Designed miniproteins, single chains, continued (5). Designs and how they scored, part 62

Each design is a single chain, and the fold is of that chain. pLDDT is the mean over its residues in the fold that is shown.

## One batch from the design tools (miniprotein)

Design m18275
Fold by ESMFold2-Fast:
Order: structure tokens, then C-alpha cells, then sequence
Structure m18275 (fold): chain A 65 residues (1-65)
């Protein structure tokens, strides 16, 4: 479900202290919810989760330097 993926993405970004990225994600999600279909919201949620996980991997590498 889109909301579950969005919530996990938010949790990851909050954990990483990526407030600016989280705010941008929320703005993009509002735009898609306003002008898009439920399918497009679901696709955005999947991309958001993938993006958040990518940031988690990057932060892990940076933290080890």
C-alpha cells in the first residue's frame, strides 16, 4: 500500500536527519495526490522508498569515513 511505503520512507529520512529531502518528498506527494491517480501515488511511494534506502546506504558509507 502506498501509505505504508510513504511512512517507511519518511521514517528512514527522519532517521538520517534529511529534513529538506523529506519536505521535498512531501511536496511531490501532495502534487501527485492532487493531480494524479492512485496508481501514480503508488508508483511515487515505491520511488520514494527506494530513494530513502539509497540515502541510508550513502549515509552509512559517509559515517564510516
Amino acid sequence: MAEERIEEARRILEELNREETLRRLEEALEEVRENGTELEVELMAEEALSFARMWRAIEKLEKEK
Scores: mean pLDDT 76

Design m18276
Fold by ESMFold2-Fast:
Structure m18276 (fold): chain A 87 residues (1-87)
Amino acid sequence: MEEKLLKEVKEKSEKLYEIEKEDIPLEEKLKELEKKIKEIEETLKKIEEEAKKLNSETSQLELIKKLSKIELEKLTELKEKYEKKLK
């Protein structure tokens, strides 16, 4: 389960980096970025809920949560960069 959640976060992040390379309108890139950021936030919420259910603070689950937060911060910075270009 923990491995599956980490894989989902990484896969969503990789798709966003692919969008950066695509020759598509900036407005469309921003929309896709917003959608993916929301999906990662939902995954983070699931990780927190599972940690509470298991009543076990596993070091692995804590690591996944930390990595997911770092990825979310990077994607949020990329979104801000795109928003500045649209203005």
Scores: mean pLDDT 68

Design m18277
Fold by ESMFold2-Fast:
Formats: C-alpha cells, sequence, structure tokens
Structure m18277 (fold): chain A 55 residues (1-55)
C-alpha cells in the first residue's frame, strides 16, 4: 500500500540518522496525497516507529 511505502522510507531515514524534523515534514507532505483512513494509519505507524527508535 501507499502507507507501507511511506513507512518503509521513514524507517530508512531513521536508520540513516536524519533529523526527526525532516522526517516529520516528509510524512506530512506524503499524507496530503492519502485518504483520511490512510493518513490516520500513517500517523499512527509513524508514532510507533519514532517511539521504537528514540525510546
Amino acid sequence: SKVDEVVEEVRRMLEEGRPLDEIAAFVQEKAKELSEEERMELYHRFGELVLEHVA
């Protein structure tokens, strides 16, 4: 799905050590092209990925 593609890119950006602000901006831009349901799923999964990485 489109959400899965964005989530995988976010995971790569986190592993690369990109600033969280840049990753959040990327997610917001991608979310603009998604449906309401897809956008909610993306934000939820993004939050989980950040929590796993930052602790």
Scores: mean pLDDT 82

Design m18278
Fold by ESMFold2-Fast:
Parts: structure tokens; C-alpha cells; sequence
Structure m18278 (fold): chain A 92 residues (1-92)
């Protein structure tokens, strides 16, 4: 459903904003967590933008594929940087 894909993109944009704010708050105390937060925010924004582009093109299957790949990439990045992710989670 297009509405669900749009809602997911909006959620990713809000999460990117929260991650950017967390990165600013953590920049001096936990620089590794701040770096992870910035990379996660970038990935979330890129995924949201590509999902929105696919929706505008009328390709809902492509939008869903982009969303699934973006979510998988976020999970992989968090798993690769577990200590930084734990510090970030405490700040959120």
C-alpha cells in the first residue's frame, strides 16, 4: 500500500532528525556513537528519498525493495558497531 510506504519514509525522516540531534549531543563525550548516529541518519534520509522517488514514479514494488534494503543496511551497520550502538541507545 502506497500510504504505508509514505508513512515508513516519514518515520525514517523523523528518525534521521533524532539521530542527528543525538550525534550533536554525543560529539564530545562519545565520538564513535556520534559518528554512527550521523551515518545512520544519512542512510535513513537516503532510503526515505529513494522510497519517495519510487512512489512518485508509480513503482511501489521498487519502493518496497528500497525500504527493505535500507532497513537491512541499518541493521548491518548497527551490528558492525555494537559498542557505539549501545552508547547511542543510552542517549536516545
Amino acid sequence: MEARLRAAAETLRRQAEALEAAAEALAESHPEAAALARELARLARETAERVEEAIRAGDLEEAERILREGVAAVRALVAAHLAAAEALAEAL
Scores: mean pLDDT 83

Design m18279
Fold by ESMFold2-Fast:
Structure m18279 (fold): chain A 74 residues (1-74)
Amino acid sequence: MSKKLLELESEAALYVMAGAIYEKFKDYKGAIEYYEKAKEVYRRLAEEVPEYREWAERQIKELEKRIEELKKKL
């Protein structure tokens, strides 16, 4: 994999893990903030690594669905 792909994928994964931890402790505002950060990283990945664009866009859609579900709990 390219160095840029690994860097962005790792950054996104860290934000997703942070969001999941906040969600587990029912801090839905914190979870949403970190999932939004993960989406921003996946958007950069789609732009900077076009060969993985479709995959990154799928990750964004999954995070958007999760954020919508969490917003209903606020």
Scores: mean pLDDT 87

Design m18280
Fold by ESMFold2-Fast:
Structure m18280 (fold): chain A 88 residues (1-88)
Amino acid sequence: VSEEELQREVDLALIQIQLHLAIEAAKRGDFDSAAETAENARKRAVELGFPEEIVELLQKAADAARQGKADEAIKYLNEAMDRLSELA
């Protein structure tokens, strides 16, 4: 395992943790934290060259959270989580 491969695994795990935190924030009605965490995960996914599909799901999650749409935000975060799991 190269240092680059290990770093990719760590980055993937960190994004997955961020998505779990965003889901929990949305569940408790903390939409500012949910939106910020989803947006930060989106920016990191872009920087790491993750698939556009994941980036789009994170953008939709952040937008839904900013609008106070908890169920919609959680749905998009779970869809992004499922796509990230397929990359592992």
Scores: mean pLDDT 84

Design m18281
Fold by ESMFold2-Fast:
Structure m18281 (fold): chain A 96 residues (1-96)
Amino acid sequence: MSAEEYLKQGKEAYEKGDYVKAIELFRKAIELDPNNAEAYILLGEVYLKMGDYEGAAAAFRKALEVDPNNQRARDLLAEVYKKLGKEEEAEKIKKL
């Protein structure tokens, strides 16, 4: 099973609302390809849907470690910081 196949299966699980299965599959994709920023972004989006804002922030930070210029990961991280009441952190991410 390739990282790409795990990402595809994870997206299908996410679309069906099976967030636990989606997390499992995205984690497997990351284990096979730790430099895939998309996998971390998708993992973070699942955590957001579950209301796990701290988990989401951690995943989006990892996406930015892999791809520092990833605008989607930056925008999502800023959104999560606002959800956590960290307005100053959110503004710093947007200004970067």
Scores: mean pLDDT 84

Design m18282
Fold by ESMFold2-Fast:
Formats: sequence, structure tokens, C-alpha cells
Structure m18282 (fold): chain A 61 residues (1-61)
Amino acid sequence: SIEELKETILNSEDPQEVARAAEELLKLDEEALEEVIKELRSSTNPLASYRVTIIEIIKKE
């Protein structure tokens, strides 16, 4: 589901899981992916920046 994909992107420490979830969410609901990116950019979690980088790579593919 979209909610499970969002949760994976926000919380997973596995870059492959983040990449896969981002690819699926981009296909299903690009607006939901943009919302997740905004949440990550406002996060104080040091891994959030890394997750944004993974998503940006997926979007350019």
C-alpha cells in the first residue's frame, strides 16, 4: 500500500528497500513521494538526507 511504501522510505535503514519503495511510490503516486521527500528534508534524523539522495537518483533514472 502507499502508506507502507511511505513508512519504508521514512524508516528503513536498508538502501535497497528505500530505493524499491521509492520506485513503486513514484509509479503509484508521485505526489505522495514528494510529500515524503518534504518530511525527510524537515527531519533531524542524520539518515534522512541519505534517503533523499536515494530518491533523487531514482527520479533521474
Scores: mean pLDDT 78

Design m18283
Fold by ESMFold2-Fast:
Structure m18283 (fold): chain A 78 residues (1-78)
Amino acid sequence: MEEAANAVSRAVRDGGALTAEEAERVVREAAEKNGAEVVELRVTPVVRDGRPELRVIAELQDKATGTKALAGAVVPAA
């Protein structure tokens, strides 16, 4: 489960500037690739020091074990 959460968080960070739709797609694709499903996904536009960013938070569940973990990142908004 930690591997899936880490892979999702990394995929979001490695995407650079993202739209909300791109962030959702990246999370869902990375989770599926790593044997997890997305239980909840929140993409929140935020402004930090005048710079638009997206706060991406996903609750993931491992398909084999049912274990849950949180994944996410804050990335520039495209």
Scores: mean pLDDT 81

Design m18284
Fold by ESMFold2-Fast:
Structure m18284 (fold): chain A 70 residues (1-70)
Amino acid sequence: SELDKIIEKQIKKFEELAKTLPPEYQARVKELIDKIRELVKNKGPIKEIQKLFTEIYEILREAFRAQRAA
């Protein structure tokens, strides 16, 4: 569906951003992306997908803050 394409595009953006992060943050982002892909495959609730995207944003925010503090 069109929505699935939008979600996959966002996932690819997060994967590219995660490559710039330390391995610990990469692993955390990958785990959440895998959960989102599983939800999309199983036609899971959009609210759960949105929650997982929010969790990825929080991880990215934490990682970028840590990099600036170092």
Scores: mean pLDDT 83

Design m18285
Fold by ESMFold2-Fast:
Structure m18285 (fold): chain A 79 residues (1-79)
Amino acid sequence: VEELLKKLFDKDVEEVEKAALELLNSKDKEVREAAGKKLVELYGKTKDIELKYAIISLLTEIKDKELREKIKKELEKLV
């Protein structure tokens, strides 16, 4: 899950957004949390401005309110 999410973000941003959103809205809470954690890590490490904007845009599409709030809080810490 973590490696797949990171690899997808190195390709076409539109394709990456779709794949990441599927993982973040998975029926499996463990998968959703793992994807969210990886998304925060990727945001902090990436040099791609377009990717950072894509990550922020995905937040509004996350159906799990608790996960959405966690991700938002962690992103705010990353300067």
Scores: mean pLDDT 72

Design m18286
Fold by ESMFold2-Fast:
Structure m18286 (fold): chain A 88 residues (1-88)
Amino acid sequence: SLAELRALAEEARRTLEEAERGLKEAETEEARELYEIAIEHAREALEEAERLLAAGKVPSREEYLRIGVLIGMAKLSIGVAKVVEKNS
């Protein structure tokens, strides 16, 4: 549904904001690189979700999976960056 797509767009936006905050606060090159990867994936997820919302289009299963995977990849990169920061 479009409501589910809006929720997914909001999750992508929150993930992007977390990654951008992490990048600004990162003290190591390794953490910065991981946050940059997270930003790329979260931004791609948000752009795709917003494109579908603007079109008023209910996503296909494949479109939902793609956006979900991108958010998941961004969250994974943020998680790894936080581990790197704690062990630095």
Scores: mean pLDDT 89

Design m18287
Fold by ESMFold2-Fast:
Structure m18287 (fold): chain A 97 residues (1-97)
Amino acid sequence: RDELIAELEAVLASFEANRAAAEERLAAYLATIPNPEVAELLREMWEAAYEAQVRLLERLREGARSGEVEAALREAEREAAALEAELARRLAEIAAM
């Protein structure tokens, strides 16, 4: 239990510490996209996916601390489904451009 909490905290810290580098790599990639509206939609999708991953790890860490891991996993599954629906919607917007 304590080992799982420590690992989740280390993963969260690594994720946050590497955010700036990941954003710079994304910006370099988006600069190759000819349509600026498509580039902006892809950036927003990446930000949504990144924030969802951070929230998932935070929920798992809290679930491990409280002994509510199953509840944390169910909450994470709901957020993942919502993100998948949002990404599908944004891809449809790009396809309609």
Scores: mean pLDDT 74

Design m18288
Fold by ESMFold2-Fast:
Structure m18288 (fold): chain A 77 residues (1-77)
Amino acid sequence: LEEEAKRALEAARAGDTGAILEAAAKAMQLYKEGRYEEAAEVLEETARIARERGDEGLAQDLEKMAREAREKAEEAK
């Protein structure tokens, strides 16, 4: 799953807009599995790629999700 998320991020950086949503979906799956720190990292990178592509709305949504995942990771410590 983490490897799949990394692969989707690489495709998104290469220009595959659909891979941005795939990376976000993989991050949400990590969140459901309790892997909050990994989910936050994937969401943060996906948000950065979305912003670089000019999708400010998607970037903001992904940043919010990343923040929530980061908070959960801190609570688990």
Scores: mean pLDDT 78

Design m18289
Fold by ESMFold2-Fast:
Structure m18289 (fold): chain A 86 residues (1-86)
Amino acid sequence: SEKEKALKEFEENAAKAEEYFKKALEAKAAGKYEEAIKYLEKAAEYLKKAIEARGKLEGDPERAEEEKKALEEWKKKQIAELEAKK
């Protein structure tokens, strides 16, 4: 039951992350860098939730924290690149 709940939480948040990442790419392609940043931040938010849920499924919270840290660093780099294009 708990594993099933964590799996659904992972699936739902991963799907939302993919949706917002797609919107960020579309906005970037259209030269709408402020919108791209907004969608990228939303994608990262949902991906962090997916990583947390996967950590519960795998029983590896330490790996989940490392992955969230790597995601935050990647996100900051992507946002900086988009800001430089404004």
Scores: mean pLDDT 88

Design m18290
Fold by ESMFold2-Fast:
Structure m18290 (fold): chain A 85 residues (1-85)
Amino acid sequence: SNKEEALKLKNEGNDLFEEGKLDEAIEKYKKAIEIDPNFAEAHANLAFALSNVGRKEEAAEEAKKAVEINPNAQIDEKTQTAKVP
């Protein structure tokens, strides 16, 4: 149940990111991580969202956490929709 709730929050964050609601997306990803701290994909998506709003130091910290949990952690396709680098 906890993993399912974390996944739902991450997906809600992805929907908000796609809509350009970056601050709301960040809050959803943070909630997902509060429920499942080892959710590497949520850390990766949070890092990308933080980078997009210019919070570079926080983005770097979250990206590091994602890689430490799972080196193969991927940013979800929806969060890549905003101008791919």
Scores: mean pLDDT 81

Design m18291
Fold by ESMFold2-Fast:
Structure m18291 (fold): chain A 63 residues (1-63)
Amino acid sequence: MDASEAARRVVRAANYIMENEPDDEKAHEATNKLAEWLAAQLAAGIEPSEEELRKKAEELLKE
């Protein structure tokens, strides 16, 4: 996965967080955790799908 595609998938998952979390502070925290998680996956040689990023966003919204 190239950096541009990774960024595009993160933006879509972040939009899901923003649409489903009305608290701006919680939405921002969840988005940051999603980005950190993706960076860790890519560092481990794992290329998460858009579906996997969506599932992670859902997990982060549940705390």
Scores: mean pLDDT 77

Design m18292
Fold by ESMFold2-Fast:
Structure m18292 (fold): chain A 57 residues (1-57)
Amino acid sequence: MGIDYKKVAEKSGVSEETVRKFVKLAKEGKTGSEIAEELGISVETVKRIADVIVEEA
């Protein structure tokens, strides 16, 4: 499955680089709270990125 990083970034209001890092951390088994801490974003932003990825899948 290919993730459209540009589309996810546009819908989530974050950069493509943030989406790429999010996907890497999620693949490594990090929790939403750990991803938020590591990327310096809110847990609500993490949830938004995850929801957009699910919508685009």
Scores: mean pLDDT 80

Design m18293
Fold by ESMFold2-Fast:
Structure m18293 (fold): chain A 62 residues (1-62)
Amino acid sequence: SAEAEALYREGLRLVAQGRLEEAREKFEAALKIDPEYERARRALAGVLRHLGEEERAEEVLA
């Protein structure tokens, strides 16, 4: 959806700025709208790994 894509793009911008907690929130919001949004799932897992949440990252990708 356009809304999920917009949230995903906001998340990418926040990652570029090093704002990882805020990026996490945007990717989670995108997945709430579109649970099959693979790009957002992979981006969220990447952010979670950088935040030290490896187990949570693995759960997102399962």
Scores: mean pLDDT 86

Design m18294
Fold by ESMFold2-Fast:
Structure m18294 (fold): chain A 60 residues (1-60)
Amino acid sequence: MEIPEDIARAIEEATSLEEAVKRVKELMDKYVKEGKITEQEAKILYEMAVGIAENREKLK
């Protein structure tokens, strides 16, 4: 599973699940608009990133 550095960093720097989800969503939307990834790839990466953020919240 490959997550771009910017997405991983957004999750790591977020202090809450809501902030992590919001930051990831913004980056994914931007990447799709810039043509770096497809909308389908963005959806998959978003779901993976949310799962990682949720696991981190559970450990707090």
Scores: mean pLDDT 73

Design m18295
Fold by ESMFold2-Fast:
Structure m18295 (fold): chain A 61 residues (1-61)
Amino acid sequence: MVSDEELERAMLLIEAAVLLTVARKEGNEKAAELAERAIEAAEAGDLEKARELIREAKEIL
C-alpha cells in the first residue's frame, strides 16, 4: 500500500520533470535549474522544498 506521502513525492517528481521539459524547450535556464533541484529535493524526501522549488519554477515560466 502506497502512503499519501509516497504518492505526493511521485506526483512532485512527475510535475518537476514536466516543468524541466518545458523550461528546456523555452530556453529558460533558471526555471530548468529550479526544476532539477526540485527533482533532487523530492528524491531526498524533502517534499516541502520540492513544492517551493516547483512553485518558483512556475512563477518564472
Scores: mean pLDDT 83

Design m18296
Fold by ESMFold2-Fast:
Structure m18296 (fold): chain A 55 residues (1-55)
Amino acid sequence: SELERRVLEARRRQIARRGPDVSIGEIAREAGVSPGTASRALEREARRLLAAGVD
C-alpha cells in the first residue's frame, strides 16, 4: 500500500542519516503517520521479508 511504501521510505532515509538505531516515532514523523500505523506497517514488512528469506 501507499502508506506502507511511505513508512519504508522514511525508515530507509532515517537509517541512511542516523544509522540503524532509529525509533518508530522518528519514522512515523517523517512518513506523516501515527506511531501505531508505522509500527504495523514495519511488522507487515518484516513478516513479508522473513517469508521471502530476506533480512
Scores: mean pLDDT 76

Design m18297
Fold by ESMFold2-Fast:
Structure m18297 (fold): chain A 92 residues (1-92)
Amino acid sequence: MEEEIERYRKEAEEARKNGDKVGFAKALTRIGKLYLERGDYEKAVKVFEEAVKVDPENPEAYRLLAIAYGKLGDTEKALEYQEKAVELIRKK
């Protein structure tokens, strides 16, 4: 798991250097999923927040951010991000 996080962090930095916002957000989303899997919900939230900031039209990242906030017991933020994910899916 730690080796996978380091690999995706390297992918994120390469995407960032190349101006590949979609690739950068995708790598961040993968890192966040690994943090969710091991129960590091606060780290998952931080990484998913970066992913939605880089690619604000990615409904998957908002959905995962909502799950992470739900795991932390922040029901209000979980609902806000879930609504944003649904809005993006409906408008695409």
Scores: mean pLDDT 82

Design m18298
Fold by ESMFold2-Fast:
Structure m18298 (fold): chain A 80 residues (1-80)
Amino acid sequence: LVDSVIGFAEWVADQLGIPEEVKEKFIKDLKNIVEEYLRTGDLEAALKKIRELGKKYNLPQGAIDAIEYLVELELRYHRA
């Protein structure tokens, strides 16, 4: 669920050497996106916001793709 998505995103951020302050802000924004999806059920809106969030924090495209893929799996197959 949310904790699994957040844990993976934290791990990706740590592997990329993202500063702790930036990581905390990124994780908070990601958690808000996932929580909004749990209220609305709008998967496409959530995935779009995740892509935009990754661009905002200058994450490599591969990291954005990995986070988007895992979030889609968790939301589609375990929650939605």
Scores: mean pLDDT 75

Design m18299
Fold by ESMFold2-Fast:
Structure m18299 (fold): chain A 68 residues (1-68)
Amino acid sequence: SEEERERIKRTLQQLLELAKKYNFEDIRKRVEEFLKRLDSEDIPLTKARREVNELTLELYKEMKKKKS
């Protein structure tokens, strides 16, 4: 649905903001690339959900390392 696609985009934008804030360059590039692909390709919502979940997990992982 369009609502779910918009929600995914909002989540990706939030991940992008956090990656920029904490200078997580690899995650920033991956999020920017996926946002671009989501706008230019007809990506299935199931695939988009998996990608956003993976990016979220990687961000949490890097945030934990920064607290160490």
Scores: mean pLDDT 82

Design m18300
Fold by ESMFold2-Fast:
Structure m18300 (fold): chain A 92 residues (1-92)
Amino acid sequence: LAEELRKKAEELEKKGDLAKAYYLYGIAYYEEEDYEGAIKYFEKAAEIEPSGKIYALLGQAYLELNDFEKAKEYYLKASKFDERAKGLAEQA
C-alpha cells in the first residue's frame, strides 16, 4: 500500500496537484511508522490546502512521537473545521 501511495503521489506532483501529492506521501510514511516523515509532508499539504483532516493527522502523528504539546496545537487547529477535534485537544 505505501509503495502504491508513493507512486500516486509522484504522479500528482508531476501534474502540479501538490496538496494531494504531499498528503499521499504523508499517509505512506505514516503507514511505515515513519511519523517524522509523515509530519513533514502533512505540514506541506496543510500549507497549500489546510483542512481539519490534515490537522487531525498531524495531531495523531505527533501523539505517536509522544509530543503532546504539538498534538494539542494541531487538534486545536482542526477544531476550526471539525467540532470533534476539540474533544481530542482537551484530552491531549
Scores: mean pLDDT 78

Design m18301
Fold by ESMFold2-Fast:
Structure m18301 (fold): chain A 82 residues (1-82)
Amino acid sequence: SLEHIREGNGEKALEEAREKLKRVGPDNPQALSDLARALNLLGKYEEALEYAKKALAVDPTNMDAKLAYSEALKNLGKAGKL
């Protein structure tokens, strides 16, 4: 199903993003944005928002971080309306 495809992709992306962050350091904006994106794919929107904020604090122009931030915030807002 779509849910299984998204979850599998998210889990692999999360593993890869965590390993990348471990190698390049905790303040690398692209590694932080990759982690935020992976967390969004897994529906972990609060955690995704935290990592997207960290990425934007380092590089406010990072488009991947902006997209991850927006997606996490949008989904958290929708949850409050449901």
Scores: mean pLDDT 79

Design m18302
Fold by ESMFold2-Fast:
Parts: sequence; structure tokens; C-alpha cells
Structure m18302 (fold): chain A 64 residues (1-64)
Amino acid sequence: PEEEIKKEIEEHVEELAKLYGLSKEDQEKILEEALKKFESEKDPKKGLAIAKGTARNKATELAK
């Protein structure tokens, strides 16, 4: 289950990187922050939602 959730986060970050035209380094930075947020949250479902939100916010910031 945790590995499947991490793959979902990875796919979401990859999609955001393509959408915003981000570099591979920026993509990796977004993924790292998203995974850190996921690991910090005790509830996996809540952690996934927070990680996806964090990734989107970071991608938007880096795209500016």
C-alpha cells in the first residue's frame, strides 16, 4: 500500500513537471518535498492528499 501511494505521488509530480515545463532537478525537488510531507503525516490517505497539494503548490512556485 505505501509503495503504491508513493508511485501515485511520483506520477502526480511527473504530470505537474510536464504541465509546467519544469527541469528534472525541479521535478526531483518537488518529489522530495511531497514525499517528506507524506511521511510526516500519520494518516496515509490524509498524507497523500497533503503531498499532492504540496507538489502542486511547489510546481506553481517554480514555474514563476
Scores: mean pLDDT 80

Design m18303
Fold by ESMFold2-Fast:
Structure m18303 (fold): chain A 70 residues (1-70)
Amino acid sequence: SREELLRLLEEAVRAIREGDAERAKELLEKALSLNPPPWVQGQLEAALELIDQGRLDAALRVLEALIADV
């Protein structure tokens, strides 16, 4: 559901702000498992790639923009 997706995204943002990259990845993978629309999947995959690159501030910006648009 949209509500569950938003909850997971907000928790992922919190995890990134706390420096917990592993928790953020887990939450974003759970968000992908909800089978969201393709444009949301693309943004989630982009955020995961940024986290894997250690670019947490960039991942945070992607997720905050996604939350505003969902």
Scores: mean pLDDT 88

Design m18304
Fold by ESMFold2-Fast:
Structure m18304 (fold): chain A 71 residues (1-71)
Amino acid sequence: MEFREIAEELVKLGLTEELRALVQGLTGVDTSDLSDEEVVELLVEAVSKLSEEEQKKIIEGMKIKLEAAKS
């Protein structure tokens, strides 16, 4: 599953605030005024600029959250 698809699924499950916090942590950007779609776009861009190892760590963390939310 692509990272964008994972982020979009988390938004659908009502976990957008966790994505906002992650984006703010990675970019320093205030996400409070951004739409769900803008948060996903900014997150995908920010993660794509990280090392492969850091990308894998973030993706795995988000997959764990997604699996927990589905339970």
Scores: mean pLDDT 79

Design m18305
Fold by ESMFold2-Fast:
Structure m18305 (fold): chain A 62 residues (1-62)
Amino acid sequence: MTEEELKAKAEELSREAVKALCDGDYEAAAEHLRKVAEIYKELGEEEKAKRCLESAERVLAE
């Protein structure tokens, strides 16, 4: 995928993660955040990837 395609996919998955959090589906939210982190790793945005993984852990820890 191109950089633009990866960024668009990350944005869409981020919106899905927020929706899952609002619905109380913490497992789905964490899964979406992990997918976003993988996309940021592919883009070389290590800090954004780390932040997404930390958010996923925080969501599951409640």
Scores: mean pLDDT 80

Design m18306
Fold by ESMFold2-Fast:
Structure m18306 (fold): chain A 84 residues (1-84)
Amino acid sequence: KEEFRKEYQALLDAADAGDVDAMREHAERLIKIAKENYEELKDEITLLSVVLGLLSAAYRFEGRDDIAAVLEETAKELIKIGDE
């Protein structure tokens, strides 16, 4: 789904910009799309959750804890969708 990829890219762009509010907005939209389209996006959701987890660890090592927290929470919510 093109909307999923657009929101994913927007989330990463916001992280690069250090815009935590924009990250939260795009993360909420991304999670909503993932919940509504889980069966079609299952592999993409799984891969993205791993990528966001790794990226969160990288930002935390750089001392950017606010960015890391949003990425980590988004990864956890994506994993939770698959477990329900």
Scores: mean pLDDT 82

Design m18307
Fold by ESMFold2-Fast:
Structure m18307 (fold): chain A 64 residues (1-64)
Amino acid sequence: SSTLKELLRLIGEILRLIGEIFDIDLQLQDPSLSDAQRAALQARRAALQARRAALMAQMRALPA
């Protein structure tokens, strides 16, 4: 069904975002990062978390 395909698409996007956030968390473990580099990674992480939350809300709104 179209709903099932959309659900699987959203799940795939959410999993990709989780992976990107994990990669940023690993990068943030680097003690040699400048303050500017650290701030940029934290800003990107926040944006990815916000996008993930929006996609999860879309997934919850899909018909059962």
Scores: mean pLDDT 88

Design m18308
Fold by ESMFold2-Fast:
Structure m18308 (fold): chain A 60 residues (1-60)
Amino acid sequence: SFAAAVAALAAAPLSPEQLAVAREIAGALRELGDAVEEALKARREGKKVELKKPKFVPIP
């Protein structure tokens, strides 16, 4: 599954800098997933909700 592939990648022996970058990317993907779920819920409830624009912190 996609989740298993992401978990395997996260478990790889990475340097501290590589691990930090990977975690920042994972956070951004989670925020996107939350926005999609909110949109689907609004559609099911028959109301329109504009997706919150994602707020990304620059990767160092």
Scores: mean pLDDT 66

Design m18309
Fold by ESMFold2-Fast:
Structure m18309 (fold): chain A 68 residues (1-68)
Amino acid sequence: SEEEQRAIEEAERRGREAMERVRGATEAVDRSADLPSDVRSQLIVEATREGLGEEEAAERARRLAEEL
């Protein structure tokens, strides 16, 4: 059905957008600070969940690095 196909396409679009956000956040964090893997992973999860932009993710990474 067309409704079923549209639902699948929408889910796929949201999945692609989520993956792009994870990629962007990961790149921004890695460019800005060298964090322990557990701290890095947690920050990427939080940045992705909150929908943070690259600059906001980078700023959080720098602040966390200063506390380590």
Scores: mean pLDDT 79

Design m18310
Fold by ESMFold2-Fast:
Structure m18310 (fold): chain A 69 residues (1-69)
Amino acid sequence: ELEKLKKEIVEKLRELGYSDEEIEEMLKTIEERLKTLPEEEHIEGLELVLLALDDALELKKKAEEEKLK
């Protein structure tokens, strides 16, 4: 479960244009954050990250359009 969600996060971050080094830093930050939360919230936390990345991809499209104006 956790491994699958982590791989999806990595793919979304690459799509956003982050480097492998930046992705590794972000994954470490996410893992550290999760360790401060109850085990039951770990899956929900990763699912929220995936939703935020989907929103970020949408905002990236809007930002590209804003720059054109």
Scores: mean pLDDT 74

Design m18311
Fold by ESMFold2-Fast:
Structure m18311 (fold): chain A 59 residues (1-59)
Amino acid sequence: KELAEKAKKMLEEGEDPKTVLKRVIQEALDLAKERKNLALGFSLIQDAIKAIKEYEKEK
């Protein structure tokens, strides 16, 4: 539901950004397929990328 929030928590726990991005992409694509909504999948991925960039900027 809130992949961006989940991504931010994983980064705060010390997960590698690349690993976090892979997880979020997989979950977003699975959700998009289940709901037949590719736009939702892209939106979730975009929000997660933004969260990762904001986390890196704060360091």
Scores: mean pLDDT 74

Design m18312
Fold by ESMFold2-Fast:
Structure m18312 (fold): chain A 90 residues (1-90)
Amino acid sequence: SGLEADFRANAQADVDAAEGTLDRIAELKKQGADPSEIAALSTATMLHAARAAMSGDPEVAERLEQLAKRAEPVDPETAKGIRHAAEKAK
């Protein structure tokens, strides 16, 4: 149905958003930015991952697992949140 397609598209968009905010966290850490700004982006990244996980789509689950692995060297706490979302998406 169209609604199911919309849910999958929205989930993919949330993963895209999480990837973008994680890339921004990596950039800000290189610049020595304010920890509060990094924390706000970490929260946004984890919220996007959690929303994407609600789709139950195996492709979304796979993308979230890859994102969690990529996040580990950037920000371990953000990686933990994404991994938790990836586990729920399965």
Scores: mean pLDDT 84

